# Designed miniproteins, single chains, continued (2), part 64

Each design is a single chain, and the fold is of that chain. pLDDT is the mean over its residues in the fold that is shown.

## One batch from the design tools (miniprotein)

Design m6210
Fold by ESMFold2-Fast:
Structure m6210 (fold): chain A 104 residues (1-104)
Amino acid sequence: SEEDQRRFIERLEELKKETVERIRELAEKGASLDEFLAEFQRFAAEVRELAEELNFSDETIARLEAVLAEMIARFRALQSTDAEEAIELLEEATERIKAIVEES
């Protein structure tokens, strides 16, 4: 429903803000690539859980999972702990996820 789509987008934005704050904290601490990767994996798991809780279709969930997997793969390829580069990947994935949900 449109209400479920709105709730998803609102919670997705909250998850994004929390993940951005965690990424910045990791960068300040000089954290490893594995620690950044764990935050991306956590974000992906929370987005999937949210979509399942709001009873999105298997097709929609699969499309969201593809975007999240691409985000993680691109982060691995960068081999960078730069917070701005990590946040840009997160922002891009979030916008693609919103578009998929709004089209569904």
Scores: mean pLDDT 88

Design m6211
Fold by ESMFold2-Fast:
Structure m6211 (fold): chain A 62 residues (1-62)
Amino acid sequence: GKEELLKKLEELVKKLLSDLDENSPVFKEAKKLAIELDPEKADLLTTRYDIGAILTNLLAEN
């Protein structure tokens, strides 16, 4: 459900901010979850910094 996706998003944001490796599986998983939560923001997920900012905003919105 949505709560499970938010929990995964929190975990991925934490890992993303600690590692910041755009080639990491964490980046791919984070982008996929962000798209599932807000498809309109998916187009903004082009860099590691954009991913981190969008995911943090999604967590704050929920």
Scores: mean pLDDT 65

Design m6212
Fold by ESMFold2-Fast:
Structure m6212 (fold): chain A 55 residues (1-55)
Amino acid sequence: MASASKKVAKVGETVDIYINGKKVGTFTATKVGKQVAVGIGDDGELYSVEIEVVE
């Protein structure tokens, strides 16, 4: 894969999800591995953010 910016979280950590500079929600990391958080942006579209969860 090309190097894309990803969020990293630890198991049990809650991270804020931002779309177009605005907070659209939070994600709580519950298990190790690649996770995806979704939120609605300022344009009313559904966006997804990839999160790498580590222990």
Scores: mean pLDDT 70

Design m6213
Fold by ESMFold2-Fast:
Structure m6213 (fold): chain A 78 residues (1-78)
Amino acid sequence: DEIKKLSQNYANNMGLSVQHLKNGDFEGSDKHDQQADINESQLNSLLNKVSTTDINKANQLKKDSDKMTTDSVNNALS
């Protein structure tokens, strides 16, 4: 499942970005933000393709992805 893998990669990079930022490592944070941007671009491309055939499915996949990101960032903030 490409969408799930990209969603997890995006969430992981966002969480790592926050971890580096907490340590004052702005360069490490920026690196993970750049990786997250790539994952997000790829994820959005796939979600747009799904939305042309099934808008409800695309919306659910986006909601699931957003939860993964929220959970990852909240874990990093803890």
Scores: mean pLDDT 87

Design m6214
Fold by ESMFold2-Fast:
Structure m6214 (fold): chain A 77 residues (1-77)
Amino acid sequence: SAAEREIEIAGRGLEKAAEIMKLLDEGKEEEAREKLKEAVKQGEVGDEAVGFARGLAKATGDEEALELIEKAAEEAR
């Protein structure tokens, strides 16, 4: 069902968010930035994960990722 698909996508988004957070905690900002851009481009980010990703993009200073996240948030209305 659509609901099961959304739960699966949200689960993958949470896994990627955790990996990105681990990279940031380890001081690997460049790797975290690249993984954030990949997750956003693949559309594997739900509403709650979009807010988290927006925070990460601002923290890493990735303007491109931030723009992609904003567009994804607008499409999720």
Scores: mean pLDDT 62

Design m6215
Fold by ESMFold2-Fast:
Structure m6215 (fold): chain A 89 residues (1-89)
Amino acid sequence: MAAREEYARERERLEERLRAEGYAYYKDVLGMDDLSAEGAAEWFVELARGVDTGLAVPQTEEEKAMVAAGREAFAALEERGRAAEEAAL
């Protein structure tokens, strides 16, 4: 049994999905080059994870919606992880 390892893997998958979503948005919608889109996608994932950057804020309505959806997804995953830890006792 490895509930923590399972949720760590789910978190990695969520980060990969959000990174891909952010990359597609910045490259295909905003027209950024590959390097800039990759950097913006990493920034987006950090905001969605709730990393306290203090200075980074979403710039567009679409970006705000994507960050909000990502934050909800991470919060739901974190709550499931917490519940699994309680159940494992």
Scores: mean pLDDT 73

Design m6216
Fold by ESMFold2-Fast:
Structure m6216 (fold): chain A 138 residues (1-138)
Amino acid sequence: SEAEKKAEELRQKAIEALKNGDRSTAAKYFREAASLYPEGSWRRYHELGHAALAEGNYDEAIKWFEKAIEAAQTPEEKARAYADLAMVYLAKGDWEKAIESLKKALEIDPNSPYVFKAILKAYIDGVDFTKITLELSR
């Protein structure tokens, strides 16, 4: 729809703001994108979670991504929401909860590119890749 196209354009502006270190502008664009999706939709909660994450409001981001998990209608949406939750826990330094969320995403969609992206981010941020791999295989 026209609204979904505008939401995606706003999301791209948010991502560009993040690349430039402008976290407050990124959060504004993520919230504007969220407002264009239906109330109660996983995509609305997903965008709100990214707005909170951009501002460093990790506990608020966790709440929104948990709502996104509940609102997900497909395995792909649910796995993506769990991968997003893992990214918040990585940013917060909560490695145990990050691994738990990654395991949930893999249980739902073993081939999820979002899980791979989260594992790669953890490795780049200095987490022992071997430890993550072993925990995900349990």
Scores: mean pLDDT 83

Design m6217
Fold by ESMFold2-Fast:
Structure m6217 (fold): chain A 99 residues (1-99)
Amino acid sequence: SQGAGDVLKAAGYLRKAAGTVEDRERAARLVQEAAEHLQRAYELVKDSPAAKLIEEALRLTQEALRLVREGGSPEEVRRLLEEAARKAIEANELLNKEI
């Protein structure tokens, strides 16, 4: 589904951002891309069991973006991004659980 595709794209951006947290400008761009994909996925699948995981991933992604912009700890940013990516992957697994 389109929602599953957006969630997978978000997970990819989150993992890429986690690998480059010391480059704040690049990390911020990647995290913003992830947030936009998660927001689209949420709108597409808001009535599915995956919606809560996408909402949690989006919340963690937005917190990571805030910390990147405010000059927070790279370790804390990486932790949030890795947790958000895990939630996105779990959401994708639920969306691919077809009848």
Scores: mean pLDDT 87

Design m6218
Fold by ESMFold2-Fast:
Structure m6218 (fold): chain A 89 residues (1-89)
Amino acid sequence: GVDAALDAHRALQEEIERYQKEVDENQKRLDEAIANGASPEEVEKLRAEVEENQKRLDELQAAYDSMQPAIDAAEEAVRKLREELEKLR
């Protein structure tokens, strides 16, 4: 139902916010490692982690955006049902 879709949408928004914070923390860790003269191998691993986390964040954003049409369609179906019930009075 619409309520379940809205709850899922809110859960995705909360996960996006948590993941954005993790991306920011990993970027800071990468910047500090570079500044402190970390090995090229450590820098490469941290860059890969930042890139992977950014990709996951982008995927979560896309999932969040893709849910809106389903929510809109469910709300329209409820509206049409109410209109049909009004015609029967």
Scores: mean pLDDT 78

Design m6219
Fold by ESMFold2-Fast:
Structure m6219 (fold): chain A 75 residues (1-75)
Amino acid sequence: SREFSEREATIRRETLKMVNEVLKNMPSDSPLEHVAEISQAAADWYREALAAGLDEEKIKERAEELKKELLEKFK
């Protein structure tokens, strides 16, 4: 229970960091549909990460990978 709560907190923190960084680096004239796609990808990642038995290091690694993918896609 406690380990699960700590994992959930880490996933939440990393998800928010990813979304904020991607949105901050998007072109100012990006369509709102791109914001929706980023939000959906983050929500999907959050659900997948909660279901997976990942440790903190793996959570951060996979969040960083998704962040890089989103930054490349929406640059």
Scores: mean pLDDT 82

Design m6220
Fold by ESMFold2-Fast:
Structure m6220 (fold): chain A 95 residues (1-95)
Amino acid sequence: MSRAEETLRQIELEIKNIDNIIEAGKQGLVSGGSLIHQVGLGRRMIEGARLELERLRQQGAPQSLLDELERKIRELERKVDELYKLGKELTEQEK
């Protein structure tokens, strides 16, 4: 698998994981601290994906691949923001 394909796969898996942990957090199955930890993982993945996107652009990768990566990165950013808001709310309610 190419690094770009692996990056796309990792983003898609993380989006699904974040959706699952948000639902678990809302049901009281995981702590606010667990959600905040997942935010850290998501932010690191976003940073790595953006660096990969720039590398691919510099190497003349197909525009369709660049557009798909940008769309997936933006979706992950939105999910990480949602996760962060819930994690903060739950952490404040726990103490």
Scores: mean pLDDT 84

Design m6221
Fold by ESMFold2-Fast:
Structure m6221 (fold): chain A 91 residues (1-91)
Amino acid sequence: MNVTVLGKGPTGQELPLAAVASTKDDAIALFLQALKKAIKLGLEEIVLSFSGTKEDTIAFTKEIVDAAKKEGIKVEVVEVQDGTVTLKIHK
């Protein structure tokens, strides 16, 4: 699985946070690290991109949202498309 993570600031500024080719578990760990970095940097949204189908994207989205919740971080799914997920970070 190839995953890239892009953060968006309050003014729409885009910052690359992470990119990796990995297993699903490694991708979830990378997402959590990128999410914590985004929060520290004051970013408003995270965009994840990967080479999956829409169904893979939906399944992975649920797993990363659940993982974030276990860490005490609330994220809202804004958009899901083939290979792309946009999440809003709530502080």
Scores: mean pLDDT 75

Design m6222
Fold by ESMFold2-Fast:
Structure m6222 (fold): chain A 62 residues (1-62)
Amino acid sequence: SMALERGGREAARAYRAGDIGAAARAVSKAFQADPEGLLALAERHGGTGGAGMLQAGVALGS
């Protein structure tokens, strides 16, 4: 979804800037907008826990 892609780009930008908190918040917003899409992507990146969801969001934005 557009919200998931936007959240991923925001997360990747924040992660590159070293702002892990902003990256995590961007992923959280993406989850609220498209929970099914983010959960499916997180499964591919090692699970639906916080680390997997953050990695999925950053990967989507890269």
Scores: mean pLDDT 72

Design m6223
Fold by ESMFold2-Fast:
Structure m6223 (fold): chain A 96 residues (1-96)
Amino acid sequence: DVLVEIAETVRADPRDVAKIDALAAPHLGSPEQERLVELAVAMGLAGMSPEEFREFLERRRRAETEEAREEVEREEEEIRRRAEARLRELRAELAA
């Protein structure tokens, strides 16, 4: 799964902002792919394990009710916020 591979790569070297940007760049031409890659990068930055990432993607894929979709969207937003906070910490450390 390409998304899992991206997340694992980001998790391995979260301090390499250029590497993170390079992983996202090839998919910027498609809104759907861009969103999925962005999620994978965010999960890597958030420090999620490959098991946690796969379980979340499976839950997201199986969400058939409005309630289930809302729960998945809420978790996705929290993951993105955690990733953004982590990225800000890394940028501040590099700027010092």
Scores: mean pLDDT 71

Design m6224
Fold by ESMFold2-Fast:
Structure m6224 (fold): chain A 80 residues (1-80)
Amino acid sequence: SELFPGFREVRYVLGEHEVEFRGERLEAEALILARHGDRYLVVIITRDGTVLTEELSEEELKTHEAARLVLEEGEEAPPS
């Protein structure tokens, strides 16, 4: 496996959270935030098992509801 410093910082929030995605309010069961270089991937898993993803710049993180929730309240995923 290719591992190097800063390639991915994975954080997650488990449990029911209401978040906005593309103008709609959704009930999420899990939220994941992963860093890839200077960009971030937000993953929203809804209660019915739908997986939604959005790629954000570092600046867009500051105003993105789901991303901010994971960054501020989320737990760091185990390294293995």
Scores: mean pLDDT 73

Design m6225
Fold by ESMFold2-Fast:
Structure m6225 (fold): chain A 113 residues (1-113)
Amino acid sequence: SLLDALGAALDAGDLEAAVDVLAEILRREDPALAREVSRAEIAEALREELPVYREAKARAGTSVSSTIATRLLYIGAELDYELALRDPSASAREKVRAFVRRVLARLVLSTLE
């Protein structure tokens, strides 16, 4: 899957491949936003969200509390993305950052399932 490909790229430290996979996920899930953002903006969003992703991944599956935290992280990321889509003042950059954050949270959650 694209989510598995994203995980593999991130585990390998291949940020260029990770950006390409994120761009494909964005094109499939939000084609309107995909037309408004550049690959460079997706790369910037990934760089900004990587520290949170790495911390969440390191804690994932270590306890019941960490499992609950991972699920809450995903729910919060989905909510932030939906709010950004409905906010007329939100820039395409803010929307793509929220999109990347939710995909990364989904990836962390997938490691528990």
Scores: mean pLDDT 85

Design m6226
Fold by ESMFold2-Fast:
Formats: C-alpha cells, structure tokens, sequence
Structure m6226 (fold): chain A 80 residues (1-80)
C-alpha cells in the first residue's frame, strides 16, 4: 500500500542518513521509492521537490557503489 511504501521510504532514508551502508536490495527499494515520490510531485508541478528526490536517489547509488546496469535490471523487474 502507499502508506506501507512511505513507511519503508522513511526507514531507508533514516538508515542512509545514519551513515550506514545499504545493501543492494535496500538500495534498489530506496531508489524505486524515491523515484516514485518524484513522479507524484512532478504530476502536480512541484519541480523543486522532484529534484530533491532524484538528487537523493543519485547520492544513494553513488555512496553505495551500486552497479547501474544491475540496478536498472532489478528496477524493471519491480515495475509491472
């Protein structure tokens, strides 16, 4: 559900902000949820909020040294 997604998003953001390294599955979920939030705010024209979430996603990928090809493959499996 949307409320469950938001709870997971908050938990993963808190874990990342604590300086803890995310594993691959946690990083995929966080990037997916951040991009999902960005899409919601884009639909209502809040582009500053969109940029915030997309930049956060880029930062998460970079800090966790994620293989972008493997990330993209896994994201396509989640997007039904």
Amino acid sequence: SDSEDYKLLTKLIDKFNSGEKLNFDETVKLVYLLRKEARKYRSVGLYGVVDYYLDFAKKVIEYNNIDIDELNKRLKEIES
Scores: mean pLDDT 84

Design m6227
Fold by ESMFold2-Fast:
Structure m6227 (fold): chain A 63 residues (1-63)
Amino acid sequence: DLEELAREIARLTGLSLEEAREIVELAAKGDDVGAAWLLAQRAPDEALPAASRLLREAHRRFG
């Protein structure tokens, strides 16, 4: 579910759950560009590949 995806992104990136949830909610409503942009702005580069896969999963299930 969206909460689990947000928790996984927060764990991978070091972002707060609130920040991760904002990004996941953008992906879930189909705003892939907005979700990717916020992730790139907030997350360390090393975490981007894994976190981006989780955003695609959010879009696939809920977008």
Scores: mean pLDDT 80

Design m6228
Fold by ESMFold2-Fast:
Structure m6228 (fold): chain A 70 residues (1-70)
Amino acid sequence: MESYEKGLALVEELRKRHPPDEALLAAHRDASGAELNAFVEASPSLTVSQFLSLVLARAEGLERKKAAAA
């Protein structure tokens, strides 16, 4: 939980400098962590904006899993 909250705070700061790609975020919103990892491995030249979009998609996925468990 602590690492997750720290990660979100860091991502929020990075968003101010490198706004995430909303289309890429939406495209990967339903992706599992394994699917996101496979996409990153297939994209060795990922931009900062694209990377942040995937991090946000992962965070939303974790929130959805938590909500489903509740």
Scores: mean pLDDT 67

Design m6229
Fold by ESMFold2-Fast:
Structure m6229 (fold): chain A 74 residues (1-74)
Amino acid sequence: SLLEEAKKLAEEGLKLIKKGKELIKQGKITSGTGTVLRGIGLGVQAVLLARKAYKKGEISKEQLEEIKKKAGLK
């Protein structure tokens, strides 16, 4: 389902953002920044997929907001 795919993308994106932030704290600025950007990209894809499902009436607004929160996006 679109909701399940969006959740998986949001969770993976958040993991990459957390990993990238830890790399930056360790002084690995270039690799850490690249990892954060990849995580943000997955989070954006998750929100776009969830928005598409919401427009089709497949998910509630509450489920859409949950995906945004999981992706680390407001």
Scores: mean pLDDT 83

Design m6230
Fold by ESMFold2-Fast:
Structure m6230 (fold): chain A 88 residues (1-88)
Amino acid sequence: SAIDEALAKEGAARGAEFGRDYARSRGLSEEEVELMGKQGALFGADAAVGIDNWSIAPPLSTDEGRAELLALMEAGRAARAAALAAAA
């Protein structure tokens, strides 16, 4: 619905802000800040429409954790692209 779309957009904005602020507070690189912002947007959008995904964030201090985050980001991006295509 239009209300759910508006909530998802607001949730994405808040989640992105939280993700970037969190990464900066941990002293992470600007690339990692951008990645956390995008991940936060995905989780924030989901949470705003009743989906709780906060438990699956991998640790950014390891190469494996960063690779897993990038894979989750890519999967989320693909899912969003599919949803936007279906809405168009």
Scores: mean pLDDT 66

Design m6231
Fold by ESMFold2-Fast:
Structure m6231 (fold): chain A 80 residues (1-80)
Amino acid sequence: KEELLQRAMELVAEAARLAEEETGPALGMRIMNAFGEALASSVEEGIRLLREARDYLAEHGTERTTELMEEAVRLMEELG
C-alpha cells in the first residue's frame, strides 16, 4: 500500500516536472498542490484529480506526461 502510494507520487512528480518544462512552472506546481490536497482529503479524491489531470495532459501535454499520469492513476486505483 505504502509502496504503491510512493510510486504514484514519484510518477506524478515526474509528469509535473515535464509539464513545467513545456508549459511553465505554474501548471506543474498546481497539479502537485491539488493532488496533495485531494489526497489529504481521501484516496478517492486523489484518484479523481489524477484522472482529470491525465485527461488534460493527454490533450495538452506530451505522450510521456500522459504515460506517467496513466501509470500513477493505475497505482492509485489499486489503493482505492
Scores: mean pLDDT 70

Design m6232
Fold by ESMFold2-Fast:
Structure m6232 (fold): chain A 102 residues (1-102)
Amino acid sequence: MEKEKENKAKEIYERGVKELEKAFQAGDLDRAAEIVLRALDEIANVGTDEVAQKYALELLKHFAKLLEEKGVMKMDIKSVRVEVTPDGRRVAAPDFEVEEIP
């Protein structure tokens, strides 16, 4: 069943990437942010912490690349951890640095 959880996280990641690319092509940064937050939430609640961290990190790195390519900001995603909220929900919490684009 571990393989099924990993495959599900991968499917969410791949869907999220495609939706992000469409949102950035449309210039809809609010939609792009909604897509990232939804996909991160789904990933955090599907797999093991290790699987969730892996695909959440890759999704955030892809989002950061699109932000830089569009001249919005430069964001270096260092890591992602899965945290449990007080109500027992799992969320992906990134560690990142932001640089201003010159």
Scores: mean pLDDT 79

Design m6233
Fold by ESMFold2-Fast:
Structure m6233 (fold): chain A 59 residues (1-59)
Amino acid sequence: LKAKVEEAIRLAKEGNIDEAAKILQQVARSDLKAMIEALQRLIEEGHEQQVNDILIKMF
C-alpha cells in the first residue's frame, strides 16, 4: 500500500495524471484514508491543480 501511494505521488508530480488517478482509485478501495492523505500531501507541496485533475479522473 505505502509503495503504491508513493508511486502515485511521483506520477502526479511528473504530470502523469491518468496513471496517478488509476493507482489512487485502487488505494481508495483498500484504504480511503491513505488516498486522502496522499492528496493532502500533494496539496501541501503546491500540486493543487494535479489533485483537481486526479479527482476529476477518479469521480
Scores: mean pLDDT 81

Design m6234
Fold by ESMFold2-Fast:
Structure m6234 (fold): chain A 66 residues (1-66)
Amino acid sequence: SMRAEEQKKLEQLNQKIAELVKQKKPDEEIKKEAYKLGEELGVEKKTVDTMLTVTKNGLAESEAQR
């Protein structure tokens, strides 16, 4: 299991990305904001890239489910 501290950082990234996706922001803006928050939280770029992919895919699947 992830440490609570690391999990909290990932939750903050997930929330920020989800907000921007729901607001239909451009992919470039979402990526820029996610990287900025990731740097502030000390999260590696690769982890931020994973969170971007997972969050966007999860929201897209939810939108496809009626």
Scores: mean pLDDT 77

Design m6235
Fold by ESMFold2-Fast:
Structure m6235 (fold): chain A 67 residues (1-67)
Amino acid sequence: GPVLADLKRIIEAVKASGAPESALKLSSKYVRKHFPDVADELLKEFSEYFTEDGGSYLLEGLVRKYG
């Protein structure tokens, strides 16, 4: 879906920039709450970019864009 595709694009751009996996530190709690249908796939594929109480700013942007 569009949320998964956009987030993958962002993570791949971070990887291409040479930044470490910890650079994003996205909130797994926020993803599970607002994107439950894709949460398990994202956390399985990109676990290194997530922490339970990580950042939500980027994820809030996806909620505004895709509902």
Scores: mean pLDDT 77

Design m6236
Fold by ESMFold2-Fast:
Structure m6236 (fold): chain A 87 residues (1-87)
Amino acid sequence: MLSPAKQAAIALVEDIVRRAGEENNVPEEKTEAQIAALREQLATMSDDDVLSYTTTLAQLAIQEYRESDPAYAAELEARLAEVRALA
């Protein structure tokens, strides 16, 4: 069973990847295949490694979206804070 922190971190990664796929007009089938592969890989990593990976990815996404979609950036900041609180 995944820890609450690890589960929240993986969910955040999945949402970031899905949003990026949509914006780049990647076919949903390919985006979902990438998400499935990432989910499997992250599930085999330690909680600390997953949290480090998720933090880096989320911070990059927040920085990228801060001016173009501030509501999404704020959502990512809140979700990252929740992941850290569960750790």
Scores: mean pLDDT 84

Design m6237
Fold by ESMFold2-Fast:
Structure m6237 (fold): chain A 73 residues (1-73)
Amino acid sequence: MDEWLQQLASALQAGDLARARALIAAAPPEMRVWLPYLIANAPDRDLALELVGALPDPRLAAEARRLMEQEAA
């Protein structure tokens, strides 16, 4: 579990969109609830917006957008 999270954090820090998208698509079920928070807290906002589209569940995508908007205020 920690390995997947470390790989995602590394991809987000590197701005590696393709790798981050692949990791999100392969996210373990127990990590899915954390995807909106991980994306919303990514240091690159443009990368984060692209990754919202990679989320498998529209509800997770909506939550990520909501969190990003709150952080921008």
Scores: mean pLDDT 77

Design m6238
Fold by ESMFold2-Fast:
Structure m6238 (fold): chain A 75 residues (1-75)
Amino acid sequence: MGNGGGQGRYNYEILLTESTPMAVEAKRNKQPLAEVIRERLTKKKMPQEVIDAVSAIAETQSITLEQERALSRML
């Protein structure tokens, strides 16, 4: 059961839906989203299998909020 947490929810949800934090960083740095994710996973010393799988998803540049949350748990 969600209790919303704030009155400005529409504006925040629109901003989050348009761009994940990683997608915003990639756009700001003019880098492919896959490259930003790869560098973050490399800094975390993640196994190459994990880096490859995540980068393949990021190459579509259509990371959903659910995928972004999963990546946040790994990073």
Scores: mean pLDDT 58

Design m6239
Fold by ESMFold2-Fast:
Structure m6239 (fold): chain A 67 residues (1-67)
Amino acid sequence: TAGARAQVRAAAEAARAGRLDVEGISRAATLGVANGLISPEQGEAAGRAAEAGDFAGAGDILLAGLR
């Protein structure tokens, strides 16, 4: 849905700015996969990046899926 896309985009931008935690990134990735906005592989990659402390990388992965 358009609402889900907007939420994932906002979360990705917040992650790139260092304003989102691992749990927030995980929720955004789950929402993106559930709504067909990003692939399961992209969702897993974003989650792993966030767990490694690469929040900007996690945000970039989420944004790439939305294009």
Scores: mean pLDDT 82

Design m6240
Fold by ESMFold2-Fast:
Structure m6240 (fold): chain A 82 residues (1-82)
Amino acid sequence: MEEAESLLKAAKAAITSGEKIYELDKKLAFTAAQSYQTGLEQAKRGAELAKDSELAKEMEEVAKEAQRNYEFYKKLQEELEK
């Protein structure tokens, strides 16, 4: 349980970091995407380890948010390179 909780906290921190990175410099869309990808991986791993259904649901929502943001910033990076 402690490991899953640590992964949830880390995933949320990665999402917050991604937001701040892009807000500081729009050229860092790729770096923001990488932060969200890290959050997605942590949230998925945490969901697998979660023994509590409520914690598992929270991890799934965090993973969904991270995946949505990752796809968004990845596309934005591709547009900025063209």
Scores: mean pLDDT 76

Design m6241
Fold by ESMFold2-Fast:
Structure m6241 (fold): chain A 78 residues (1-78)
Amino acid sequence: GPPPTPEQVEQAKKLAEQAQEKLKQAQEYLKQGDTKKATELVEQASQLAGQVASLGDDEAAARLMDEAQRLYEQVKAS
């Protein structure tokens, strides 16, 4: 596959940081009982993780998607 460019690496890093922030916020809202806001944030994080994968950071994307899926399952169980 093509090697990631420096710009792609920077973009992937920024998007991964945003996704991690969204997942942390989702956990906080879930603890407060706000399942709707938690779901919205998990969906946003999943979209960002998909973009990270598109930029070539499959490992970071997979980890973010795994976290999002676990949190989504917790929201649905609430």
Scores: mean pLDDT 85

Design m6242
Fold by ESMFold2-Fast:
Structure m6242 (fold): chain A 111 residues (1-111)
Amino acid sequence: KKYISLEEEEKRRAANAAFQAGIDAYNKGDFEAAIAHFKAAIAADPDFAIAHFLLGLLLESLKRFEEAKGYFARTLNILKTYDYESLKPHIEEIEEKYGEYAKNLDLSTIP
């Protein structure tokens, strides 16, 4: 949605910059830098659903399963709160993946 104030515009720019830095770090294999940048993006824009989701996936790949579950739960809460009709199929897909992930990894069957 369009920015209403300079403060909101600054937050959005900071979130986007941190998110892009996180993607760049991930592509370079610097996973700890990617985590830090995605966390910075979330700090600037707590409703940045894709940043929560990608951080969850990254943490899952690093076997940090408890942290990953938290970020997947936050992703689902954000998407359900916004109730975007075009995102409902994606919400169901994320919920299915999150449920299987949390169930299987809590049993330590995959690590």
Scores: mean pLDDT 68

Design m6243
Fold by ESMFold2-Fast:
Structure m6243 (fold): chain A 73 residues (1-73)
Amino acid sequence: SASSEARRQQEEQLRQQVQQLVEQGERLLRLSLETGDGALAQQALHLYAQAVALDPRYEPLLEEAVRRVAEHR
């Protein structure tokens, strides 16, 4: 039915958006840990938080990112 296709398309769009946010966050997090740049770390955490807002299943990834930032001095 049309409603089922619209729902699948919306789910696919959300999945792609979450994946892009996570990929950007991971790149910035990695760079922040390599350079010690706290601004990049905060930007990475912000991107993970946006991903969690769209899909709460990613909350453990945000928690891990926060932990990694806190451990790197």
Scores: mean pLDDT 84

Design m6244
Fold by ESMFold2-Fast:
Order: structure tokens, then C-alpha cells, then sequence
Structure m6244 (fold): chain A 71 residues (1-71)
């Protein structure tokens, strides 16, 4: 499901536990809005990589590709 794929992305991207990521996605109540929010954040990181010391541009692009595959 979209919610499970979003939770997996949050685990990989933010280092959140699987349980916390699932709770966060369920709490958001709108996977499409969360997907749009994450896309905006990842695109912002590509424009200004200094905004996040944890993810190189290649990882951000991989996260965006994964996010765009979620339906």
C-alpha cells in the first residue's frame, strides 16, 4: 500500500523506527498529502544540499524515484 511504502521511505530517509514511521503515516490520515510534502522537501534538498548533512544528492534522487513510484 502507499502507506507502507511511505513508512519504508521514512525509515530509510529519516532513520525513524519502522513502528514510529507506520504510526506517523497512519496519524497523517492522508498518504497523498504526505507524499506531496515529502516530494517538496526532497526537491528542496536537491536545490540546497547544505540543508541536510545526512543525505548526499544521489540518495535524495533515489528517495524521489521511490516516492514517485508510490500509488
Amino acid sequence: SAAEQLAALLVEYYGISEEDARAFVEGAGNPEALKAYLRRELEALLADPSGSPRLPPEKVRAALARLDAIE
Scores: mean pLDDT 74

